# Designed miniproteins, single chains, continued (2), part 102

Each design is a single chain, and the fold is of that chain. pLDDT is the mean over its residues in the fold that is shown.

## One batch from the design tools (miniprotein)

Design m7774
Fold by ESMFold2-Fast:
Structure m7774 (fold): chain A 78 residues (1-78)
Amino acid sequence: AVAAAEALSPEEAARAVVETLLRFREVLAPEYERAVAAGDAERLAALEAEARATEPVLEALRARADPEALRAALEAAR
């Protein structure tokens, strides 16, 4: 939640941004591909809702994140 993101330190927020992006890439994107292949409209709707709910949390985390820590963590995750 956004409130939980606001409670994090700048370094914790930077780590949380990377964790959120990795979850999107490694968990949500493969789930989306599977749901598309299966024609599972209900699962697709649930994944889209989760992605939309994540956007405000990600923005709150980015606003709190230490810029250098975030940049280094994002580069390391690629």
Scores: mean pLDDT 76

Design m7775
Fold by ESMFold2-Fast:
Structure m7775 (fold): chain A 56 residues (1-56)
Amino acid sequence: TRVDLSDYESVRAAAEAAEAAGDLRAAGFFYAMALSLQPDDEVTRARLARVAAQLR
């Protein structure tokens, strides 16, 4: 899947797709990228925290 890392919507979609596929490492990476583009996004922050907890 081609992802434009400068596009918030593409990065968030990639994170959601990776999480749905069970690829928690990829999901965490893309959620972190989305949060770097939109630091005030509480939904993305919550999803990143959820994924990070599952990776411990």
Scores: mean pLDDT 77

Design m7776
Fold by ESMFold2-Fast:
Structure m7776 (fold): chain A 70 residues (1-70)
Amino acid sequence: SELRELVREAARRLGLRLSEEQVEELVEALKRALSREELEELGKRLGLTVEQLLELEIEVGVLALERAVS
């Protein structure tokens, strides 16, 4: 899955070590628009802060743009 590889690369760039289970949860979350409350619950489930989740989302977006223009 392209999104799965983008999440893995984003985590690597941010120095975050994610399990495959954490990557799958993030992939499913990125396919859906999450509310602030859902994002906080996801963070608690994955052991990540909301700030780390937002940084991952931004980095995935940057990587997707890099692929689209390259």
Scores: mean pLDDT 80

Design m7777
Fold by ESMFold2-Fast:
Structure m7777 (fold): chain A 65 residues (1-65)
Amino acid sequence: MEEEIKKLVEEASRALARGDYKKAFELMKKVIELAKKYNIDPTLIKQFEALLEALKKERPEEVPE
């Protein structure tokens, strides 16, 4: 499970690097959902939630809700 989360994190990072904020948001949301579902690393969840909020503020048109 952590391996799958790591892959999603890497994909989100690549999406951010190329300016694909919609894809990055979707991938980060999946990371948070999986981490919560399997009760994995609360620190990671908090970090990604903070990153999502920052992304929403910076690119509101690309990031729904």
Scores: mean pLDDT 72

Design m7778
Fold by ESMFold2-Fast:
Structure m7778 (fold): chain A 117 residues (1-117)
Amino acid sequence: MEELERKAKEVIDLEIKEGILKSGNPQDFLKTAQQLVNEMIEVNGVLRSLLHLEIIGGHYRGASDELVTLTLEYLLLLGADPLLRDSEGRTPAEVAAEYGYDKAAAYLRAEIEKRLA
């Protein structure tokens, strides 16, 4: 529980630093993450997990690779499954790589390897 609160604060602090709060309310997203962490959410006809949506949404908000990676760390602590494929057959790591979030993609691959070991 204490690690979740620490990571949530780190995410919020980086979002403020990067000016992302000006394009939406990230705290509202974080507050609902617990309920939706492993749900498949339909957006524009494509089913995506919360991990997929954070990567894609981060790209459109102009979030750094560091901020996206930190948010993914927070979601994994909430119990997000990094192996969930979207309706296009992509894992969150593959989506991160597609959008140029190389640090986020590497982080997700490392977490998958730890879980399969």
Scores: mean pLDDT 74

Design m7779
Fold by ESMFold2-Fast:
Structure m7779 (fold): chain A 65 residues (1-65)
Amino acid sequence: MKKVALVVGETEEVLKKGIEKAKEMGADEVIGLLKASSEEAMKLALELQKEGYEVTVLNAEKLAE
């Protein structure tokens, strides 16, 4: 099953760092979401899971620590 990471960040700089961390964690694909709400990220995650992807939602601010 293909692993997709959805990375949510408030700034492009933090988002870039979060995407890099998600790739290091073994994600096959990474999708960056700039200034997305938790609801928007969850909705996209559910759509991707319905298509057969394994999806993880990550906060870029927490990953960039």
Scores: mean pLDDT 79

Design m7781
Fold by ESMFold2-Fast:
Formats: C-alpha cells, structure tokens, sequence
Structure m7781 (fold): chain A 97 residues (1-97)
C-alpha cells in the first residue's frame, strides 16, 4: 500500500509535466513524444515498485525521463522539457528507493 501510494503520487507529478509539455505544441510530434516518454517513465517506475523491479527497470525509467526532456527541447520548449525531466526523474528516483 505504501509503495502504491508513492507510485500514484509520482504518477500525478509526471502527468502534470506531460500536460505542460503537450501545451508547448498542441499536436506537435515533439511535444507528444515528450508526454509519452514521461508517462512511460512513470509506468516503469510503478512496475519497479510493485513488481520488485530490477536495477535495469529503474535505469530504464531514468532513461525514459531523459528522452522525454530531449523530445520537449526538440519541440522548442525548454520550460516544458525541464518540467518533464524533473517530474519523470523524481518518479524514477522514488521507485528506486
């Protein structure tokens, strides 16, 4: 239950970050990719918490966050990229603990 509560809180943060990235370019491929990356990172973090994930799974979550931030920057919105990176990385770090 504690792990699920943590995953849910991390998911909310990443979802808000993904929404911000989406606002940077409605329909823009880069912004959409950033949002998808953030959601994927959260999913990976949740898997790591719930299933007793491996170090590889936790690493993948961090990598997903980096890719989401890069996609947002490619879309031309550094503010959205920073928000996505911070939220997704925080979710991955929470899952690592």
Amino acid sequence: SEAEERARRAGEGAARAAEAAGRAGPGAAGAAGAAAGAVAAVGAAAEALIGGGTEGAKRAAVEGARRAAEAARAAGDEEAARIVELAARAAAEAARE
Scores: mean pLDDT 57

Design m7782
Fold by ESMFold2-Fast:
Structure m7782 (fold): chain A 58 residues (1-58)
Amino acid sequence: SALEKLEEVLRNGDRGEMYSVVGFYLKEYPEDREKVRELLELVEDEELRAQLMALTDR
């Protein structure tokens, strides 16, 4: 259910919402990092997708 909300934001949210939600999920659900990474492929803006992907690299 939480990942469904993330997917919705990644498809339809603005840049700020994407950063906030991705950061939140990586902090609260670190076990879901690979699933978050998969969902980031839904971001059509290549530059934004790359920046969000960098948040998953730690």
Scores: mean pLDDT 78

Design m7783
Fold by ESMFold2-Fast:
Structure m7783 (fold): chain A 69 residues (1-69)
Amino acid sequence: SRAEIERELALLREYMAKGVAPPLSEEVRKVTREVAEKLREIGDQIDEAIRLAKERGIPFLEALREVVK
C-alpha cells in the first residue's frame, strides 16, 4: 500500500541520515524473486489461454478472459 511505501522510504531516510548503507541487497533480491514468480504465473496463464482457444475453437482474447477470472 501507499503507507507501506512511505514507511520504507522513512527507513531509507533514517539509514542515509546515519551514514550507513541501507540493507537493500537482500530486499532487492526478494522483490526480484517475487516479480519473477509473478511473471511465470502470467506465462502459465497465457499458455493455458492458447491451449483453451485451440481446444474450444474460440478467440484467444475470449480464452484469456476466462483463464484470468
Scores: mean pLDDT 73

Design m7784
Fold by ESMFold2-Fast:
Structure m7784 (fold): chain A 58 residues (1-58)
Amino acid sequence: MDREELEREVDTAMVLMMAAVAKLMGIPGAEELGEEAVAAERDPEALAEVKRRVRELL
């Protein structure tokens, strides 16, 4: 496994965790962002965009 592949896996896990926290706090859209992160796993640019949106939501 190369470094970028590992970094994408870690980023996806972090985004899912942040979305779970946002959902626990009752923030709207958190569930949808988590789903988009999973769908964007193969697209690093899309995953980065989802990460940015999750951070803005929190």
Scores: mean pLDDT 70

Design m7785
Fold by ESMFold2-Fast:
Structure m7785 (fold): chain A 68 residues (1-68)
Amino acid sequence: SLAERYIEKIKELAKEDPELAKAFGLMVSALFKRQGRLEEAGRILIAMGEALNDPDLVAYGRELLAKA
């Protein structure tokens, strides 16, 4: 799926440039949220949070999944 492709790219970016990975992931999740695609937005935020070791991003992503 498109969300899975973005998750893979975020994980790749997180190894090279964590700040860029976060900016990219936030932008992509915002685009999915704008489209009403809360499940995909939540999955992206969880994957980004796990890759960056950011529990607040994981929590936010889980909240979006619960509302999807």
Scores: mean pLDDT 86

Design m7786
Fold by ESMFold2-Fast:
Structure m7786 (fold): chain A 66 residues (1-66)
Amino acid sequence: MEIEIEYRLDTSHLSEEERLEKLLEGVAEGRKEGMELKKKIAAEDPSANPKITVVVYANDEKVVLE
């Protein structure tokens, strides 16, 4: 079972340093949500091996976490 979680961040009004911080925050939140979802699925069906992919968009940046 494969699940994709998408986060979109508006950083167009931020400085370069603030954009990086916001992107890192989005990545951290995405990882946390993915981990929590994986735990919930494993608790309901221990035989399930869910692959969770998190995609974070920050304007012209795209980060894919698997």
Scores: mean pLDDT 74

Design m7787
Fold by ESMFold2-Fast:
Structure m7787 (fold): chain A 46 residues (1-46)
Amino acid sequence: VTGNSYSDKEIEELVKQGIKEATLTGPPPPVREIDVKKLEEAGIKV
């Protein structure tokens, strides 16, 4: 099985970054939704 460029650990890091910014502005959305959005913004496929 070939791994993706971004592992679960890296995804968590990206999600944390997005959640942190969202939290500073307002309540953070579900991790699942924000992490997918973050990955898509970076051009990464989950």
Scores: mean pLDDT 59

Design m7788
Fold by ESMFold2-Fast:
Structure m7788 (fold): chain A 77 residues (1-77)
Amino acid sequence: DEKRERMERLALEAAGLALARARLEGKKEDSIKRKVGDTEIEVKVTVGETVKAKVVDGDEVLELRMTVEELLARLAA
């Protein structure tokens, strides 16, 4: 579904930014909250471990959980 794919892409972009910022600042954890149009995105990254993302667009909620390695693989593709 196009809307779900868009929400997932926004989550991956925000997670990638949070991971990059945490790594550059030498932090173990970082989080980003942002709004793109009517879509609200919240991500939390634990460097070397896990990524959690929540995306809200109207009545739709998408929650993603993956490893940092999975995130990096998806961003490299």
Scores: mean pLDDT 82

Design m7789
Fold by ESMFold2-Fast:
Structure m7789 (fold): chain A 66 residues (1-66)
Amino acid sequence: MAERVAENLKAAGVKDGSKFYVTGHGSEEGVRGAVETLKKAFDILEKEGIAKNVEIVGEVVPPLPA
């Protein structure tokens, strides 16, 4: 999974110093899982010399009424 995400990020043209925001509505576990997957994907990109110094910010917002 992380390798696939890294491949998609390469195709999207991610570069050094990029900031990524992960926002989840009512799901802290979901936000945590997404952040961990992105961290692994960015570790792959950094090792390959494609992108480094990437920041990931995770936030859980209140649940939606529906």
Scores: mean pLDDT 71

Design m7790
Fold by ESMFold2-Fast:
Structure m7790 (fold): chain A 78 residues (1-78)
Amino acid sequence: ELEALRAEAARLREEAAAAYAAGDLKAAFEAAKKAGELETEILVAEAEAAGDEAAAAELKEKHAKTIAEDEALLEAML
């Protein structure tokens, strides 16, 4: 399961890079956001499997904060 999630995240990162190269910053951000969500799920699942609920909670909060900051930056750029 984690391997499949990593493959999907990598695919979304390639989509983001292609959109960015095409000048579609909004599409690039949306693909990168989805990739980040999957990457966070993987890290949270690994932390939870290790019994580190504190690390899992920190990863969730850090990801939410990063997304909010990135969304604000994208709005400022448009």
Scores: mean pLDDT 77

Design m7791
Fold by ESMFold2-Fast:
Structure m7791 (fold): chain A 68 residues (1-68)
Amino acid sequence: MEEELERAIAELRRLGEEHDFVGGTKEQAVATARAIEEAVRQALAEGMDPETILSRVRAALAGLRDAA
């Protein structure tokens, strides 16, 4: 679970970097990736199932990939 979540977050960061946020700074791209990681941590701390979090992250990844 943890390893799969980490992989999904890493792919999100990679896609964010590859898409080169036009008009944004590298600092903003890093802040966005950190915000996503923070949201995942908060959801885990609030007792949300890691499997549910992973499913939502994967759905977001699929949507981003379809748009690229």
Scores: mean pLDDT 63

Design m7792
Fold by ESMFold2-Fast:
Structure m7792 (fold): chain A 80 residues (1-80)
Amino acid sequence: SKLDEEIRELSRRAAEAMVAGNYEETGEAFLRLGKLYEEKGDYRNAIQAYEAAATAFRKSGNEELAKEAQKYRDEVKKKL
């Protein structure tokens, strides 16, 4: 499906950004990935993606985006 293709492409981009040390881009990619996993109903992978986004945003110095990613994570945890 297009959703699965987007998840694969975004997963590659997130991994590449992380290896390059581009933590803000890494956080943005994982935040988007979490939202795509939620659309798919894959809540376990959505939680992991949001946790990765929060960690990356903290490494980039963006605590506000890190807290936003944690709020998305906590909301998804309520569905498990």
Scores: mean pLDDT 88

Design m7793
Fold by ESMFold2-Fast:
Structure m7793 (fold): chain A 73 residues (1-73)
Amino acid sequence: EEIDKIIELLKNSKDVEEQIRAAALAYGLNDPRALSAIAEAVKKLQEKTPDPSGLIRKAYEELKEEVEKLKAK
């Protein structure tokens, strides 16, 4: 259920802040499935709407760095 919410936020949200919060929630769960769900949701987001302006790319980079920081800690 929490994973489903994270996927929905990553697929439908246009706010980087919401995507970062979803990543933090996934890390808090300490569930490997949550991390894989984030990766899949981000890939699906890029596939759903290719963004020529690069906004989705920037959001993905921010989310990726945040998850990596929490995981590395």
Scores: mean pLDDT 58

Design m7794
Fold by ESMFold2-Fast:
Structure m7794 (fold): chain A 61 residues (1-61)
Amino acid sequence: MEEAEELIEKGKRAFAEGKYLEAAEHYEKAAELYREAGDEKKALEAEINAGLALIAAAVSK
């Protein structure tokens, strides 16, 4: 799904900029879109990335 792939790229860019909460939001939206498309494996991967971004946000404060 192109929209979900764009959200993954936005998440990666936000993460690289230290915007971990924004990265988590982008990854969470991508996970929902992948799940709606029936791509459960990519949805799970996006959820894991969102979780990692939230951990990064927590330890950076």
Scores: mean pLDDT 83

Design m7795
Fold by ESMFold2-Fast:
Structure m7795 (fold): chain A 62 residues (1-62)
Amino acid sequence: SLEEAEEYIKKGDEAYEKGDFLTAVRYYQKALVLLIEELGETHPLVQEVGRKLAKALRDLEA
């Protein structure tokens, strides 16, 4: 559901703020699966969370 996806985004953001990039990646991936199912891959919110995931992955590799 969208509500579940929003909760995963919040958990990902919290993990990212703590420097736990691996946990942030996991939550953003869970959110993206739900958002793509509900809204489709071209939706602005999907694009936004995709950018959050890309940033977390980049910081994980740093």
Scores: mean pLDDT 87

Design m7796
Fold by ESMFold2-Fast:
Structure m7796 (fold): chain A 100 residues (1-100)
Amino acid sequence: SQEEFDEGAIAVTLAIARIGMENGDYEGAIKLLEKALEFAEKNLGKDHPVVAEVYTLLGEAYLKMGKYEEAIKYFEKALQIDPSNERAKRLLEEAKKKLE
């Protein structure tokens, strides 16, 4: 289906963003993830599981940059779509502790 092809294209972009983050390129990863988010929301819908995955990665990138308030917003958006995401829950708690 078109949805399966669109999910595949996004998955490749997310893999590239993850590699960028592993190499410390958080700004480059965020730019790729913002483009992936726009594409996913337009083509799959704003409540699609892939959108939650993009929000989780945006939160991780901001967390790595020390931008804790921004990280929290993205993890909360991910959990609004997928409340069972254990990774997003754990990282949200980590980001909140950084603001204590």
Scores: mean pLDDT 89

Design m7797
Fold by ESMFold2-Fast:
Structure m7797 (fold): chain A 64 residues (1-64)
Amino acid sequence: PVLRAETPLDDVQLAALVRDLKEAYPGATVTVEGRTITVEAPSDEQAEAIEKDLRAAGARVERV
């Protein structure tokens, strides 16, 4: 599953979130373009967990 998240975060906060996501979910592919994070999760269960983490960070999350 693929998640797209638009974040209200600045560059420093965004870099910290990306680092934390890569550490927590090493099987996921995390791509950053400006303020948008795209995450390719290896399973639906991990996608749901990642979606919750992104929403907790204030992101608007959509499954694509």
Scores: mean pLDDT 82

Design m7798
Fold by ESMFold2-Fast:
Formats: structure tokens, C-alpha cells, sequence
Structure m7798 (fold): chain A 59 residues (1-59)
């Protein structure tokens, strides 16, 4: 998954941003990480559960 390829670079960028003290950049990267975590959790579900959630969202 492209998300797996992004998780390691995202953590590295977050550590670098924390070292610079750029609070705006840290907040933006934390938001992206949270979104990636939600997607990873979704794709870790059985296919039947993924389908049920998509059908509920499309209501």
C-alpha cells in the first residue's frame, strides 16, 4: 500500500519538525499522520466490514 511507504517518511519528518520547533508544521504533519492511521485501521478490517462502512458512508 502507498500508505505503508508514507508512514516511515512521515515519522521522520515529524521528528525533524519537532527539532525545529515549527508548531504549524508539526500540527500539519500530525493531522496527516492521524488521517493515515484512520485509513490503515480501515484497510486492516475484514473486507466485509470495509464494505459495510462504505455503504453506511454512502448513505
Amino acid sequence: SSLDLLSEPLEKLLELARKTGDEELIAALEKVKSQAEVLDAFFSLPAEHQKALVEEYEK
Scores: mean pLDDT 72

Design m7799
Fold by ESMFold2-Fast:
Structure m7799 (fold): chain A 63 residues (1-63)
Amino acid sequence: MDEKYLELAEVIATEGWEKGLELAEELGLPESVIEQLEVAREVAERLREIGDEIDAELAARKA
């Protein structure tokens, strides 16, 4: 059971969230797990946006 989740985590880390979600559906994981993965992707994208804004502000201060 945990082996499928480990494979999913590896694919997400190396190939990205889209490939990870595709694999989750192919493996027949529960809908609740797929839903949690979608939420995790949204959180990751939001954190990236915040990081990009912080980096832009820091770059502007150095100029």
Scores: mean pLDDT 76

Design m7800
Fold by ESMFold2-Fast:
Structure m7800 (fold): chain A 80 residues (1-80)
Amino acid sequence: MKLTFLAPNGEEVEVEVTDEDTVKELVEKFLKASQGLDYELEDKDKIYINGIEFDLKTTVKEVTEKVDLSKPLVIEIETA
């Protein structure tokens, strides 16, 4: 499936994912697509999608059941 995210610069970024991908894999794909960066998330990092905290091991399927997909998704990364 394809998920649309709002990048920090206000542009929409489309990321291709599977239901089985984790939040960690999703965020890493988003950062690569939006910034061209290979970024390593740490276990202490907190991920919020549309203001909802998700564990890094949460599947994309579980995320899509909890967030509104009618608008671009907003990712916030809280580093330790």
Scores: mean pLDDT 80

Design m7801
Fold by ESMFold2-Fast:
Structure m7801 (fold): chain A 73 residues (1-73)
Amino acid sequence: LSEEQLKEVDVAMARMIYGIGLATNDLKGAALELIDFAKKSESEEAKKEALELAEELISKLSPEEAAEVEKYA
């Protein structure tokens, strides 16, 4: 895989994590997975996408759940 293809795959993976979270109604779990993915990703675009998606999920959480996720951000 080329560097460009790896970057495209990483962005797609972030979007899949987000989609699974919505489908399973595990918004907190999906947000935590996206934050972990962003921390481990070397692609700036994938990191940005993952963090933006995590923030969107966090905005849909209760204040208590959002605070728990924030501890890992």
Scores: mean pLDDT 79

Design m7802
Fold by ESMFold2-Fast:
Structure m7802 (fold): chain A 68 residues (1-68)
Amino acid sequence: MKAEEYYKKGLEAYEKGDYATAVEYFREALELDPEFADAHEKLAEILETKGNNPEAAEKYKKLAEEAK
């Protein structure tokens, strides 16, 4: 699958409240396209608000800015 397809699957999981599956799909998107800013932003959001991991969220926020 392409990075965009993994990102869409991640959004579907996110909408269902399955944040663990959403994180896995967003990470797969980033393995295919490390500069995929939207995937970095969604990972940061989930890790900060749902994963209780603000340190990892900060890392992904910086990666999203670098991917502009």
Scores: mean pLDDT 75

Design m7803
Fold by ESMFold2-Fast:
Structure m7803 (fold): chain A 92 residues (1-92)
Amino acid sequence: DAEKYNKEGEELFKKGKYEEAIKYYEKAIEIDPEYYKAWLNLGKVLFEMGKYEEAEEYLLKAEEILIKQKGPWHPALIELGANHLKLVMSML
């Protein structure tokens, strides 16, 4: 269950265990490559680690999957847009 691994990664992320969080998000993606929340969470953790280029790549992947599955007007795109704006603002 991709959701179970994603939730475990979120708990590790909250504890600042970024490398361990990444491993659980990667497991979620291995089970369901179209689980956009795992791609979004990979972007978030990489951003916290200062890996901005990789963070942007995964945020764009999450957006691609979300648009494909739910269309361009889904509310989760607001969260993706907000995370992308934070990333851009941190590079300025």
Scores: mean pLDDT 80

Design m7804
Fold by ESMFold2-Fast:
Structure m7804 (fold): chain A 81 residues (1-81)
Amino acid sequence: SVLEEAIKLVEEIIKAIEANDRQKLGETMLKLVDLLPKLSEEQRKIAEEILQAARDAWLNPDKREEYLKKIKEGLEKLKSL
């Protein structure tokens, strides 16, 4: 399902951030963006919040762990739908 694909992409975003893999992070974020119009409104809102936190983690490496926690919280919300 589209939701299962979105969940997998968020898990890949988390892995990329933890691995400090900037290229993989960017590529995976773009794939999640392409999936947004196929998600429900509630799922899309959560995915957009995850994308913002991932962007903030990229721009603020000193606060990476705080944004990573926010992404993980978003992933759990997405899994509960």
Scores: mean pLDDT 88

Design m7805
Fold by ESMFold2-Fast:
Structure m7805 (fold): chain A 65 residues (1-65)
Amino acid sequence: MKEEKIKKVEEEYRKKAEELNKKLLEKLKEEEDNPDIKVVQRLTAEALREIGDLEDERLKRLREI
């Protein structure tokens, strides 16, 4: 049963990570024709922060199992 709970948590957070990746790619596509390096850097930094928060939440839930 513990293994099933771990798999469910990992599956949930993989899906959330995929959604974050899709959002980032969509925003980067908006910049592709006239890229502002500072905007791209900010979008990337924001995405990395969100991924980091997501990983922290995943680890917290895994510790509770």
Scores: mean pLDDT 77

Design m7806
Fold by ESMFold2-Fast:
Structure m7806 (fold): chain A 55 residues (1-55)
Amino acid sequence: MLSDEELLESALKLARSLAHLPKEVVLHLIRQLLDKEGVSEEVKEKILEAVEKLL
């Protein structure tokens, strides 16, 4: 399992690569990735907020 820092880095990298897609679609894909990795709700919310601010 990835650390919280590695998960954030991976999510931001993926969001940057998908920046041509609608913000809603990018957030949905990142959420699916975090759910699949079994990330806690608190960490998931923090990562999704960071991704949303990036977009």
Scores: mean pLDDT 78

Design m7808
Fold by ESMFold2-Fast:
Structure m7808 (fold): chain A 80 residues (1-80)
Amino acid sequence: SLLDEADRLVDEALRLEKQAKRAYQQGKYREAARLYREAARLYFRAGDLYIEAGDVLRGIGLKLRGIGLEIDAERVEKLA
């Protein structure tokens, strides 16, 4: 279902976000920025699927999380 697909994307985004934080802590700023951007992309896709499935508030929340990670990526990339 759309929701099952969206949940798989959220799980993958959470994994990438954790990997990005580890890379950041290791001083691998370029790698961290890339991983944050990949996580953001998955949150945007999951958000769109939740909105399509009728869960508009959850979908918007996921898209906002994606925006936050793009901001994190930009900040981290400046440290590279």
Scores: mean pLDDT 91

Design m7809
Fold by ESMFold2-Fast:
Structure m7809 (fold): chain A 70 residues (1-70)
Amino acid sequence: MNDEQIEAIVRALVAEGVLKPEDAETVKKILRESKNLEELRQKLREAGFDEETIDAVVSAVKAVENAERA
């Protein structure tokens, strides 16, 4: 994903109340450093995010990837 897509995902999750504003930079860093969805899930768990938050982030990434395939 490009930086614009990462910014859009994190802003949407904060706006929806899924992410706290103070966690936004941590999630952006994890999204930039993750090579695949399994690594993304692992890094989010290591950072202390709950499974509901992890599922929301992964769902947002999949939505962006699916839009690029359409």
Scores: mean pLDDT 80

Design m7810
Fold by ESMFold2-Fast:
Structure m7810 (fold): chain A 111 residues (1-111)
Amino acid sequence: GLLDEIKDERLKKIYEWIMSFDKDKDGKISLEEFTEFVLSVLRQLYPDEEITLEDAKPLAEKLMSLLDTDGDGYISHEELLEKLIAAEKDPNSPYSSIVDLLLSLPEEALE
């Protein structure tokens, strides 16, 4: 499957972590669910800052616009996988900034 095309095991774990925010388990992430994920990332990167949902929302909206090619307000698990695979194969990909952000997380966040 598409998940097997990702070579970095940490990136696979990050993908699974993102999909864990899919509360209805329909294989799609809403903007609200994705904002909760981005908030978790920002709090781990900036532990001394009081990061709020209001702080995370603009970044989540920007990242969502890059991943949501249909503009329906959701990221499907297949769309996310395809973008992550593209970024892993090409460091100059428009999605590489998302992968760089995700791979900047401490290893403890993925355990």
Scores: mean pLDDT 73

